# Designs tried in a protein design run: designed miniproteins, single chains, continued (2). Part 94

Each design is a single chain, and the fold is of that chain. pLDDT is the mean over its residues in the fold that is shown.

## One batch from the design tools (miniprotein)

Design m7468
Fold by ESMFold2-Fast:
Structure m7468 (fold): chain A 80 residues (1-80)
Amino acid sequence: GGIRRTLIGIADELVKNPDDEVVRQTLLDQLELLLRQAKELGNEEAAKLFEKAIEYVKKGDYESARKYLLEGLDLLEKSL
């Protein structure tokens, strides 16, 4: 979906430009929204993946954050 493409693009940009604080904050805000949506839908597996993505963004491991974001989005889209 369109939101998946946009969010993966944000994560890709942060992998490419790891010091971009605006892109980093945008990714964190989107991950927090996705975490809320996953919890509201009862998708505990997607919620755990978004929590891991947030943890890795905070650690500066943007490749791992991107991986968990992608996995979480895949599970979340199946519950929509």
Scores: mean pLDDT 80

Design m7469
Fold by ESMFold2-Fast:
Structure m7469 (fold): chain A 102 residues (1-102)
Amino acid sequence: MTRKRILSAAAKLFEEKGFENTSTREIAEAAGVSVGTLYRHFSSKEALKKAIEEHKKKVEEIIEKVRELARDPDKIPEALELAREELPWLLFDFGRIISELV
């Protein structure tokens, strides 16, 4: 999906160059789309940053829940199932964001 490709490219560029030093043109080029296509999915660079931060927060919440469950030996299987079900789709969509959290 184009939206996920744009988010992934933006996350990488913001990590490498910083938010202020990254242009929407660079993000579009890295994502392999036109600037018009980028603006069709995200109204501004700020909206793009917000979407990335919201995704990071969800990943962090899942990691923390897995960590809490893993504190109880009887709940380790539940923690492993939660990680198996939730983390793969987040990692495939935004692997660069996950790398920044680790």
Scores: mean pLDDT 72

Design m7470
Fold by ESMFold2-Fast:
Structure m7470 (fold): chain A 59 residues (1-59)
Amino acid sequence: MLDEKALELSKLLSDPNVTAKELADWLVSLGVPKSKAEELAKKFLAGELTLIDLVEAIE
């Protein structure tokens, strides 16, 4: 499960037009509360979180 989630995140991040909203919506689809998903998406796109940190926060 974790590897598949990481691959999906990598595909999402390969889009140069990915928005914090799109990333947050994806996190919500994984069961993350909307407020937490928005915070995680914003921090990740700002470079404050690594890919590993983001994946760890959702499990």
Scores: mean pLDDT 73

Design m7471
Fold by ESMFold2-Fast:
Structure m7471 (fold): chain A 85 residues (1-85)
Amino acid sequence: MSAEELVKEAIRVAEELLKEKDVLKQIGLALRAIGLNIDALKKAPNDEKVKKAVELINKAILYALKGDLEKARKLLEEARKVLES
């Protein structure tokens, strides 16, 4: 799996987090997405596109866990656009 593929999977997992209502399951999904982002950064440490997308995803996860689903959704959409650029 490439760094970009790892980040795309992290976005997918974070989108699952936005639909999850159980807090313990939300934490599990958040940790999985963070782990994928760590692997992506280790694989491509100097890729600015990967770094920017990871930053946006991590912020989205934090807002989702705090219950701000609208802000989390906006950040995930921005992360997708960064990867497509």
Scores: mean pLDDT 88

Design m7472
Fold by ESMFold2-Fast:
Structure m7472 (fold): chain A 68 residues (1-68)
Amino acid sequence: MTDEEKIELAKDVSRILDAADAKDPNFPELARKLFEKYPESAEGIAKLLIHHFPDLREEIEKILEEVK
């Protein structure tokens, strides 16, 4: 990744964490798009989300499987 891509990834991760915390009904679509945008980082992002929001584990794992 370029440094610009790393900064964009960090911003996208911050946004998805905020969406999960806010219980945004669009969270599943946002997570799917994020995993599709960063396939090499998708598993790492999923683990981070599950660590902060363990109640979302099954939903996050299902979305990750669908984008593989």
Scores: mean pLDDT 81

Design m7473
Fold by ESMFold2-Fast:
Order: sequence, then C-alpha cells, then structure tokens
Structure m7473 (fold): chain A 60 residues (1-60)
Amino acid sequence: SMMEEQRRAAEKALELARKGQFKEAADILKKAGLSKEEAYQLLMELGASPEEALKVLSAM
C-alpha cells in the first residue's frame, strides 16, 4: 500500500540520516510523496530524535 511504501521510505531515510546523509534522506521522503509534517511524524514514530528529524526536514 502507499502507506507501507511511505513507512519504508521513512525507515530508509532514518538510516541515511544516522549516517549524516540528510539530503539523501530528504530526497527519498520527497520521492515518496511525504509532506514535511508527514515526514516529521513518521520519523518521530520510528524513533528519530527531534534533532535528526529537523535536520532531514531542513534538507526538504
């Protein structure tokens, strides 16, 4: 489903963010059709820190 695809994109984006690859993380989330607010909510749900999530959103 689209929701499962978006969740998988967020999981991959969090892995990239933890490697310092915030632009690549942001690009995956944008390609998956996530808004900044949807991306923030999913990243936080997956265990991202607010700092990690905001760094990704700043690159979106």
Scores: mean pLDDT 84

Design m7474
Fold by ESMFold2-Fast:
Structure m7474 (fold): chain A 106 residues (1-106)
Amino acid sequence: MTVTQPSSVTAKVGDTVTITSTASEGTIKSADWYFQKPGQLPRLILENTSKRVEGVESRFTGSVSGNTAQLTISPVLPRDEATYFTLAHTDKGWALGSGTKLTVTE
């Protein structure tokens, strides 16, 4: 079982962006989301699908449905530019997504 993410997504400041992760097999029960800037360790931002880690802004929301997990950022700000990773818990086990690089333009 693998979890696939789009390699890159571009958003404008003030837009809503959704990053969708898809499991190749099984149902996603929950997903954790990590944020990583170049040269830095990954930081957990959402756990157990929709629970924001303390200090994470309300602009970040998460959901799961069937074989997909989604991270939504609304509104997008320049500081949100980073690589986002899904850690999905499925009925087939755990898998780390391929990562999505978010580019923010204005």
Scores: mean pLDDT 86

Design m7475
Fold by ESMFold2-Fast:
Structure m7475 (fold): chain A 61 residues (1-61)
Amino acid sequence: MKELILRLIGLELRKIGLEFEIELLEKDDSEENKERIKELREEIKEIKKEIEELKKKIEEL
């Protein structure tokens, strides 16, 4: 149980870090930054899925 909660916290922190990177990249409208933002948004989407799966597993315990 504790290990799942710690993993959840780790994923939430990772998501926040990626969201912060996107915010920094959005200050520059370069095509390279737009592609990078797209990649980071997809990574965040996958992390959000993993977070929801972990939350569901924790609630089922």
Scores: mean pLDDT 81

Design m7476
Fold by ESMFold2-Fast:
Structure m7476 (fold): chain A 70 residues (1-70)
Amino acid sequence: MEEEEKMLKEFENALKNAKDWSTRALVASVFLVIARKLGLKKVEEYAQKVLDEISKIPPEEEDAQVREWA
């Protein structure tokens, strides 16, 4: 699985350079799409996990809290 290993390494490097939520989400989304197209299950699972982690601290939660305080 040389393609999968190479893609995982590139994904990890891209995530290390992504310091904010939007950039990390973009990187994970791009790798998820590529992984699904190429059938790279490990890359797809990793990208989905990253997106799930970002979704747990979303702007939507901040907006909901602001509405509560209003």
Scores: mean pLDDT 71

Design m7477
Fold by ESMFold2-Fast:
Structure m7477 (fold): chain A 88 residues (1-88)
Amino acid sequence: IELLINKAAGQAMKSAMEAGRAGDKETAELAAKGYAELVSKENIEKGVDYLRKALERAREAGHTEVAEKLEESLKLAEEALRAKKEAE
């Protein structure tokens, strides 16, 4: 679980940095919030929600590379959330 969360957080941070460099502050802020929730490990579901919002904004803005990293981050975060629920 922790390894999946750490990988998801890494992709979220990379997405935030790339969105920021592209001038997309809204996507960068949403991705950074997703990162923060994932590293806290208390609110993985909130992290997933922020990443979904960031992905939607990146797609709307046409930032394909940022969207791809957010898709990977979201996939890893959802896997971590599923594993946490399965572990009770």
Scores: mean pLDDT 79

Design m7478
Fold by ESMFold2-Fast:
Structure m7478 (fold): chain A 71 residues (1-71)
Amino acid sequence: SELRRRTAEALRAAARQAESLGLTDLAAALRAAADYLLANPDASEEEVIALAAEMEARLQAALPAAQAAAA
């Protein structure tokens, strides 16, 4: 429960950062992931960790491209 809640908060923070970088589609995906976790209190710890890892990988992949586009 606490892991789920904190992960959703982290995803929302990441969505705000992605939005500020012009990564609108990624920001929407991050918000959707956070909303999914908040709507599904029965989500397992493994499911929460897997979703967080997927979103983290997508953010890390997009960040260099966004920085290159800004330069």
Scores: mean pLDDT 79

Design m7479
Fold by ESMFold2-Fast:
Structure m7479 (fold): chain A 82 residues (1-82)
Amino acid sequence: MIEELEKKAEEYLKKADQAKDPVERSRYLGLYFLYRTAAELLKAIKEGKLKNSNKDFIKRVAIDILRSLGFPEEEIEEVKKL
């Protein structure tokens, strides 16, 4: 999942750079930041640097971002297992 989120972030950053319409460019940049943020939160969880209470909160935030991006529930369940 993390690697997929990083690839999607890079994809949307490239789409933003290629967008001719300023509104579309802004939308792609927003998607870039959401995918990048989700990837960084999941990395923090996997690295075990978070206290258990903080881990649960950060996991919830990551799940909310993934749901807003339309990720399937199967992939969200894998995040819950981290």
Scores: mean pLDDT 80

Design m7480
Fold by ESMFold2-Fast:
Structure m7480 (fold): chain A 60 residues (1-60)
Amino acid sequence: IEEKVRELVDKAIQALEAGNLDEARKYVDEAEKLASKSKDSRVHNIAVAARLLLVGAEIE
């Protein structure tokens, strides 16, 4: 699960660098959904960090 969450976050970052906000949102949403199935708080923290990056990109 952790490896898949990291993969989705990496894809979200790549989408942000390409200017594809809609793709980035999809990957962040998928990462959050997958992280919610994990019992490891570190996996949740990775998903939260990805959400914060997306929000920052959308508002400045």
Scores: mean pLDDT 74

Design m7481
Fold by ESMFold2-Fast:
Structure m7481 (fold): chain A 74 residues (1-74)
Amino acid sequence: EEALEEIERLALEAVLADPSVRELVEKGMQAAKEGDYETAIKLFEEAARRAEEAGASRAARALRQAKDIVEKLK
């Protein structure tokens, strides 16, 4: 529960820094809440890659941190 709250916080920070990743982040959060950690990891990786390509380094960092937390839940 605490891990999921931290993931949600990081996801919100990423979307605020780069709104273009919102759809990927929302899908990743839904997967994480459902316990589908592999899908959540893939979606957060894709979102981080897109944020980095857009120059949104803060969003990319937050998404990589969220992915790392999800990986520890597997």
Scores: mean pLDDT 84

Design m7482
Fold by ESMFold2-Fast:
Structure m7482 (fold): chain A 66 residues (1-66)
Amino acid sequence: MKEEVIKKLEEAVKKGEKPSSEVLDKAAEILEKEYNLPDLAEAVRKAKESFTPEQAKKLVDLLKHL
């Protein structure tokens, strides 16, 4: 799951596109459920509609370091 989410986020970054809401929801679930970061998960969920490629890159970097 985590590796697939990272891959989809990286694809969005590479294309300069917004990640899908489904991918962002899965990323938020991983942050909340596996890493006990509920505040960060909620921030991702709230930002879904306006999520930038730069934010997606930062999320990829964060997930790779967890």
Scores: mean pLDDT 80

Design m7483
Fold by ESMFold2-Fast:
Structure m7483 (fold): chain A 58 residues (1-58)
Amino acid sequence: SREELLLRLAAKDLGISVEQVEEARELYEQGASAREIAERLGISERQARGLIGAFESL
């Protein structure tokens, strides 16, 4: 799907795994902040903010 392709591209551009993108999306849908997502997944807050921007563009 287009959504799946966009999420895979975001993973590649941000240097994170597809599994991390999927977990980040679940946390985002639960109302988690960029900081909370970053801490939970062990990624930077910048990477978490980039993912949130991608999710909001879907």
Scores: mean pLDDT 81

Design m7484
Fold by ESMFold2-Fast:
Structure m7484 (fold): chain A 73 residues (1-73)
Amino acid sequence: KEKAIELIEEAIKALKEGNVEKAIELLKEAKELAKDFPLVEYLLELAIRAAESGNIESAIKAAEEAKKLLEKE
């Protein structure tokens, strides 16, 4: 849980800094750690797809929602 949250925070930072490739790698790692949380995994997949398509605002929003759900668990 804690590691997945840290990876999501680093990914959001990378997205804000324009380092999209690093953000995608971090989001993929976070998704693997969150496989037991289906809604979180889904939101991380949405964040990855948004980042890959250049929709940075949507990627950040999806990643922030995924982090918020993990903090509730």
Scores: mean pLDDT 83

Design m7485
Fold by ESMFold2-Fast:
Structure m7485 (fold): chain A 57 residues (1-57)
Amino acid sequence: MKKKEAEKHLKEAEKAAEEKNGTEALEHLRKAIEADDSPEVREEAKKIVLKLNEIAE
């Protein structure tokens, strides 16, 4: 995978988080980081994780 694919997975994770689908969101976050382990991707992933934790708790 490449940075573009990581960005696609981040978008999918964000959509899943907005729909309160934590399992799907986490799977997309994992794929995004696997595709591109850059600081930018990790920062976006952290924002989505925070959103998920707020919804789940």
Scores: mean pLDDT 76

Design m7486
Fold by ESMFold2-Fast:
Structure m7486 (fold): chain A 58 residues (1-58)
Amino acid sequence: SGVEELRALVAAGGGLGVRKGLAVRLVLDEGWSQREAAEEVGLSEETVRRAVRLARGG
């Protein structure tokens, strides 16, 4: 998956969209908890939960 490429973009100072994208991929593709993904990307757990829900629902 594109998780490693997204990680590199986040490390390089990626904005909110890139961080949300990485968090969604970590939860849906890699099986991470929403809390773990939020800590990894520097977002709130609620922001990650909402992004994951939107990705699942379209």
Scores: mean pLDDT 81

Design m7487
Fold by ESMFold2-Fast:
Structure m7487 (fold): chain A 73 residues (1-73)
Amino acid sequence: SKELEELKKEIEELLEKARNTKDISKALQYLQKAMSLAEKAVKLLEEEGNFEEAERFRRDVYERLLQILAEIG
């Protein structure tokens, strides 16, 4: 799905922006948006019957989010 590919790309860009910003408030905003888009991507994967990929994707994004939070806090 083109929508899924675009969502994954935007999530990656948001996670990179969160990691690279010196502003904690901006970092948290980027992470919140990344989480929202990740849940949308998970729903699309589940609708396509890709439950294992959906579960793995959710876990990977969550782990990366926690890593960024540890780096900025």
Scores: mean pLDDT 86

Design m7489
Fold by ESMFold2-Fast:
Structure m7489 (fold): chain A 69 residues (1-69)
Amino acid sequence: MEERSRKLGEETLKLMYETLEKQVKEDPENEMQRLMLEMLKLIEENSLDPAKVAEINARLAKILEELRK
């Protein structure tokens, strides 16, 4: 009975995507939210490509470093 787990995963991802997209529209200068949205979109559209996810994570880490200044 894994249908519930798959459904919950899909609903969670969809909710996160919608929430981040709304937040990006409300605060487009928030680089963190933009990168999170792009990462989620990449994962959803390109499946789980570890190389692509790692690249996005590296970008996110760089933005975090800039925000700490």
Scores: mean pLDDT 64

Design m7490
Fold by ESMFold2-Fast:
Structure m7490 (fold): chain A 73 residues (1-73)
Amino acid sequence: KEEGVKLAEEGMKLFKEGNYEEAAELFEKAYELLKDDKDTVISILSKLAEAYEKLGDEEKAKELQKEREELLK
C-alpha cells in the first residue's frame, strides 16, 4: 500500500521532468500494488495514459483510458 503510493509519487515527479518512459514504468508498478483501491487506480490509469500519449503510444493510451472508464461506469 505505502510502497504503491511512493511509486505513484515518484512517477509524477518523473512525468513533470519529462521522463515519460520511466514515469509509465513506475505508474504500472503502482497500479499493480494499488489494484484494490478503485479511486487510486482511476487516478493512476489517467496518468499512465497521459504518459503513453506523450511517448506516442496512442493505442496503449486508448486501452488505458477504456480501462479507466470501465471503473467509472
Scores: mean pLDDT 80

Design m7491
Fold by ESMFold2-Fast:
Structure m7491 (fold): chain A 62 residues (1-62)
Amino acid sequence: GPGERSARAAAEAGRAGESAAAGTGVHDWKLVGASPEDLRAAAEAAREGGADVGARQGEKAL
């Protein structure tokens, strides 16, 4: 339906946010307190930093 483009962008932002959080090395102890707002901000920062180009998904293993 309408907004599929927006939904796709949001899904990509979510994936980038997870990748950024994993890069931080902050898991359970901070994830329990991590807000979706923090993940969204991290996703935006990652996208501006070029995460859209390959999304560096393998970066989890830094």
Scores: mean pLDDT 52

Design m7492
Fold by ESMFold2-Fast:
Structure m7492 (fold): chain A 55 residues (1-55)
Amino acid sequence: SMEELVEEARKIGLEIGDPGEAQRAGIQLGKEKGASPEEILLAGSAATLAGIRAS
């Protein structure tokens, strides 16, 4: 689900602790899960925000 994708992306962003690297990882996660373009962007954003907070 989209909620599960966002939560997984958030966790990845926290582990990475870098906004740019987290964004790329979140986007890649969405692509691997076969998410829609909108969901891929949301995953990237969630990971980016978590990466900022952890940096």
Scores: mean pLDDT 84

Design m7493
Fold by ESMFold2-Fast:
Structure m7493 (fold): chain A 70 residues (1-70)
Amino acid sequence: MKWEELDEEKLEELKKEVEELAKKLGIEEMIEKLENSEINVSEELKKKLLQLGYLVLKGELEEKLKEEEE
């Protein structure tokens, strides 16, 4: 799947995944404040930031899960 060709539905799925990951990491409040701050950024920049945030948060969650299981 080409990351550059994210449709609206896949973008919403990524957003939900980022929110879920942030919730599991205990930083959901920070993410909510960032979204609610009415930060004016381009749609293209939002998509790239969402993808970057997803990758970072997923990595952090994976590390926490390893520590919890061991």
Scores: mean pLDDT 61

Design m7494
Fold by ESMFold2-Fast:
Formats: sequence, structure tokens, C-alpha cells
Structure m7494 (fold): chain A 88 residues (1-88)
Amino acid sequence: MERILRPNALLQQLLQQVGVTSEELTETEVLMALFDYIYQQKLLLPENQGIADVSGTLLGQILGVSSLDLNDLEGIVELLLKSAEVIE
């Protein structure tokens, strides 16, 4: 069952940069917003095989990582749950 998340202040700042202003979002909506951010900031190059360099970015600060494997959706969700309150 998909969870409803309430993002923390830093994650809300990132969401606003991609045009998302909702205070409560599904896990899928948050994931789509993160992919939008990565695409807009050009953090994923075709040669990187799905690995985004998020070092020095707001996303890297939120998740506490320097790189993000976009093929590991479960790992991304686990990192997101540390940056948001789970509500139902």
C-alpha cells in the first residue's frame, strides 16, 4: 500500500523548485518530483548508467548522500522516509 508523506522543510524547498506545493504527497509523487529535480539540474548524464551525482545539491543534503542510484527505487524510498513524516 502506498504511503502518504509529509516532507520536512528541506524536502519541501526542493519540491517547490519543481512546482510542487502540496504539504502531503504519495511516495510516487515524491519520487517523480525527485526525478524532475535531477532532470532539471542535469545531474544525470547518459553515460552514468542511472547514477546521479547529487554532491553539493539540495537533494544530496536532504538524503545525506553524494550519489543516487536511480535503478534502486527501494533504496531511494528508504532515504526519503528519513526526510518525511509518514501519515495515512
Scores: mean pLDDT 77

Design m7495
Fold by ESMFold2-Fast:
Structure m7495 (fold): chain A 65 residues (1-65)
Amino acid sequence: AEEDLKKGRELFEQGKLDEAVKYYQKAIEKDPNNAEAYFELARVYAKLGKLGQAAYWGKKAIELS
């Protein structure tokens, strides 16, 4: 899970946003209670301009924190 989060962040920094989403999804699949993974997923969707999806995943992160 932590490795998937790190890889997702690396991809996000490189502007590979769709690939970053996939790694954050893998982190959530391995640990569905990982608030950080939901927060990072919300951040990627915000960067993509998908504000509704960003709000949805951000709410999930808050519920788990």
Scores: mean pLDDT 82

Design m7496
Fold by ESMFold2-Fast:
Structure m7496 (fold): chain A 69 residues (1-69)
Amino acid sequence: MTEVHVYTVLGDREAAEAAAEAEAARFEAAGLRASVAIQETPEGTKATAIASAAARPGEELRFTHHELE
């Protein structure tokens, strides 16, 4: 089973991007592979950090969502 961590923040572009990049760096420090996706929306900038261990073909994916409070 491969766990996929998803961290999403919505807000001002610079703050949202910085928050997602900081979380991605934390995941990478924990030995996971992380990437950041930035999407502009009418409500603001949506920044998403996605981190997982390397998945093998046919492994079950489990998504763990983290939200900014």
Scores: mean pLDDT 73

Design m7497
Fold by ESMFold2-Fast:
Structure m7497 (fold): chain A 67 residues (1-67)
Amino acid sequence: MEEDLKRLEEAIDAAEQGNRAKADQIIAALLRSKSRVPPETLAEIAEAIDLGDFDRARKLVEELRES
């Protein structure tokens, strides 16, 4: 779980810096690897990144950490 959360934070940071391709690659890799993050939550994070709502994306990652 911690490795998956670090990857999600890396994806959000990349998108915020304008590197959306890197963010998309990280999200796709997490989906492909059957990570411990629920697919529904991965979809919500991907949608937040797509909308430029990085605060929401980071909040979703923190909610996963608190689980």
Scores: mean pLDDT 79

Design m7498
Fold by ESMFold2-Fast:
Structure m7498 (fold): chain A 54 residues (1-54)
Amino acid sequence: SIRDRILRAVGEAIRLVGLAVDEKDPKKAQEYIDRAKELLDREAEEVEEILRKQ
């Protein structure tokens, strides 16, 4: 379901943010944050597309 997909994406984003907090290299930490943001943005865009079709 869409809800299960969103919850999985949120879980992965939280994991990436956790990795960023523990990362000693600021550039690598920022890459984890950027990946988390991109993942959430992609899921938000897909939800918006579904809502536009309803």
Scores: mean pLDDT 83

Design m7499
Fold by ESMFold2-Fast:
Structure m7499 (fold): chain A 65 residues (1-65)
Amino acid sequence: MEPLPPVTTVATDEELAALRAAAAEAGGVLHVVGADPEARARAREAAARAIAEGRPALVAERAPA
């Protein structure tokens, strides 16, 4: 069973930069998506697959206005 990936909402470019740094330090991948539900679903699926393959992954979802 594929686990749900870690997902966080970001409102600022500074928060996004911090997540990029954390993902890089972990040797993982960061998926960045806006408010589009299909893009969010695809990013979560890609991150879940990476985690299932033993690679760290994180999804950063930009806050809607």
Scores: mean pLDDT 75

Design m7500
Fold by ESMFold2-Fast:
Structure m7500 (fold): chain A 88 residues (1-88)
Amino acid sequence: MREELERATERLWAAAEPYLSEAEKEEIERFAEEVTKRHGVPYALALAAAVAAKAGELAAAGRIDEAALAEIVRLAEEVGRAAEALRA
């Protein structure tokens, strides 16, 4: 369902948001919009990929711990599963 994808995307964003500045949020959203526009992927998938990549960068920089990284990656995978379900 579209609502399942929307809810999964909201949960991912809520989990990542406390670790991100406003500028970093804008960079993530801009990157997701550009990927969606150029490659025709669903926005939610592009956003999930951008958030997971940013979380990895933040963990490498010591700005988030491994538990926070694991949770964000798990939620990004959930967005991917919800998007696949819409095609089935």
Scores: mean pLDDT 82

Design m7501
Fold by ESMFold2-Fast:
Structure m7501 (fold): chain A 59 residues (1-59)
Amino acid sequence: SEIERALARLEEVDPEAARITREALELYRQGRRDEARALLDAANSMARAAIHELLRLEE
C-alpha cells in the first residue's frame, strides 16, 4: 500500500520515527485516536529535531 511504502522510506531515514508512526496508525485504526495523536506528535518532534541538528551541522 502507499502508506506501507511511505513508512519503509521513513524507516531508511529515521527508523525510530517510522516505528512510532506505525504504532500510531495502528492505534488510530483501533479507534484510539487520542493515543495515536500523542504518538504522532512525539514522532514529529523527533524527526524535526533530527532534521534541525543535521542542518546545524551542514552550516
Scores: mean pLDDT 69

Design m7502
Fold by ESMFold2-Fast:
Structure m7502 (fold): chain A 88 residues (1-88)
Amino acid sequence: EAEELIEKGDVEGALQKAREYLSKGDYDKAIELYDKALEVEENPEAYLNRGIAYYLKGERDKAIEDFEKALEIQPNEKAEEYIKRLKS
């Protein structure tokens, strides 16, 4: 179902499903959906939330990279807070 959304170009639907997996603690499934969404278009929310999933998995370097990428696209206070926490 989630993969079908991306095949149809429904990035918003895929991002919504990824957020659902993230909230349930299914970080790997969330990351897979964010990866697919980001292949379709640059989206600061997708980078931010994939960074949060990496952070919660303990993958610090990948989390920082995604948060910095989100900030390159659009200012985001939450991404700045995570970067400060991870680099402290």
Scores: mean pLDDT 79

Design m7504
Fold by ESMFold2-Fast:
Structure m7504 (fold): chain A 76 residues (1-76)
Amino acid sequence: SPPALPEDAPAEEIVRAAEEHARALVEMFATLPEEERRELLERAIRLAREEVAAATDPAERAAAEAALRVFEEAAR
């Protein structure tokens, strides 16, 4: 397991935070009109894919992939 250092969050917490944030965004989008919800989900998916591609740290990549999964499931 990676060491817990000052200002260094464990990888599991980073992934959990990203997933919880993505779920909160999806819940917020669900309160909007269908067209606006669709546009915001498409933008969120695009940005999450870009973040996965740009990630050089395994924890960052895992967090971005977790967020992407949440947005893709919401778009189905």
Scores: mean pLDDT 80

Design m7505
Fold by ESMFold2-Fast:
Structure m7505 (fold): chain A 58 residues (1-58)
Amino acid sequence: GKLEEAVEAIKRAKEEAKKRGLSKEEADKLILEAGQKYFPEVKDLEELQRKIVREATL
């Protein structure tokens, strides 16, 4: 579903960041952009993490 697709997109973004040797700031931006494809309302990684936890619990 939407949550599982979002988690996979975020995982893929993390792996891409590692493969490209991105800085933490660049990696965080890539991860946030991946999450925003499913949750466009989230504005930062903290909000994205809270959204995923909430969706997984409900």
Scores: mean pLDDT 81

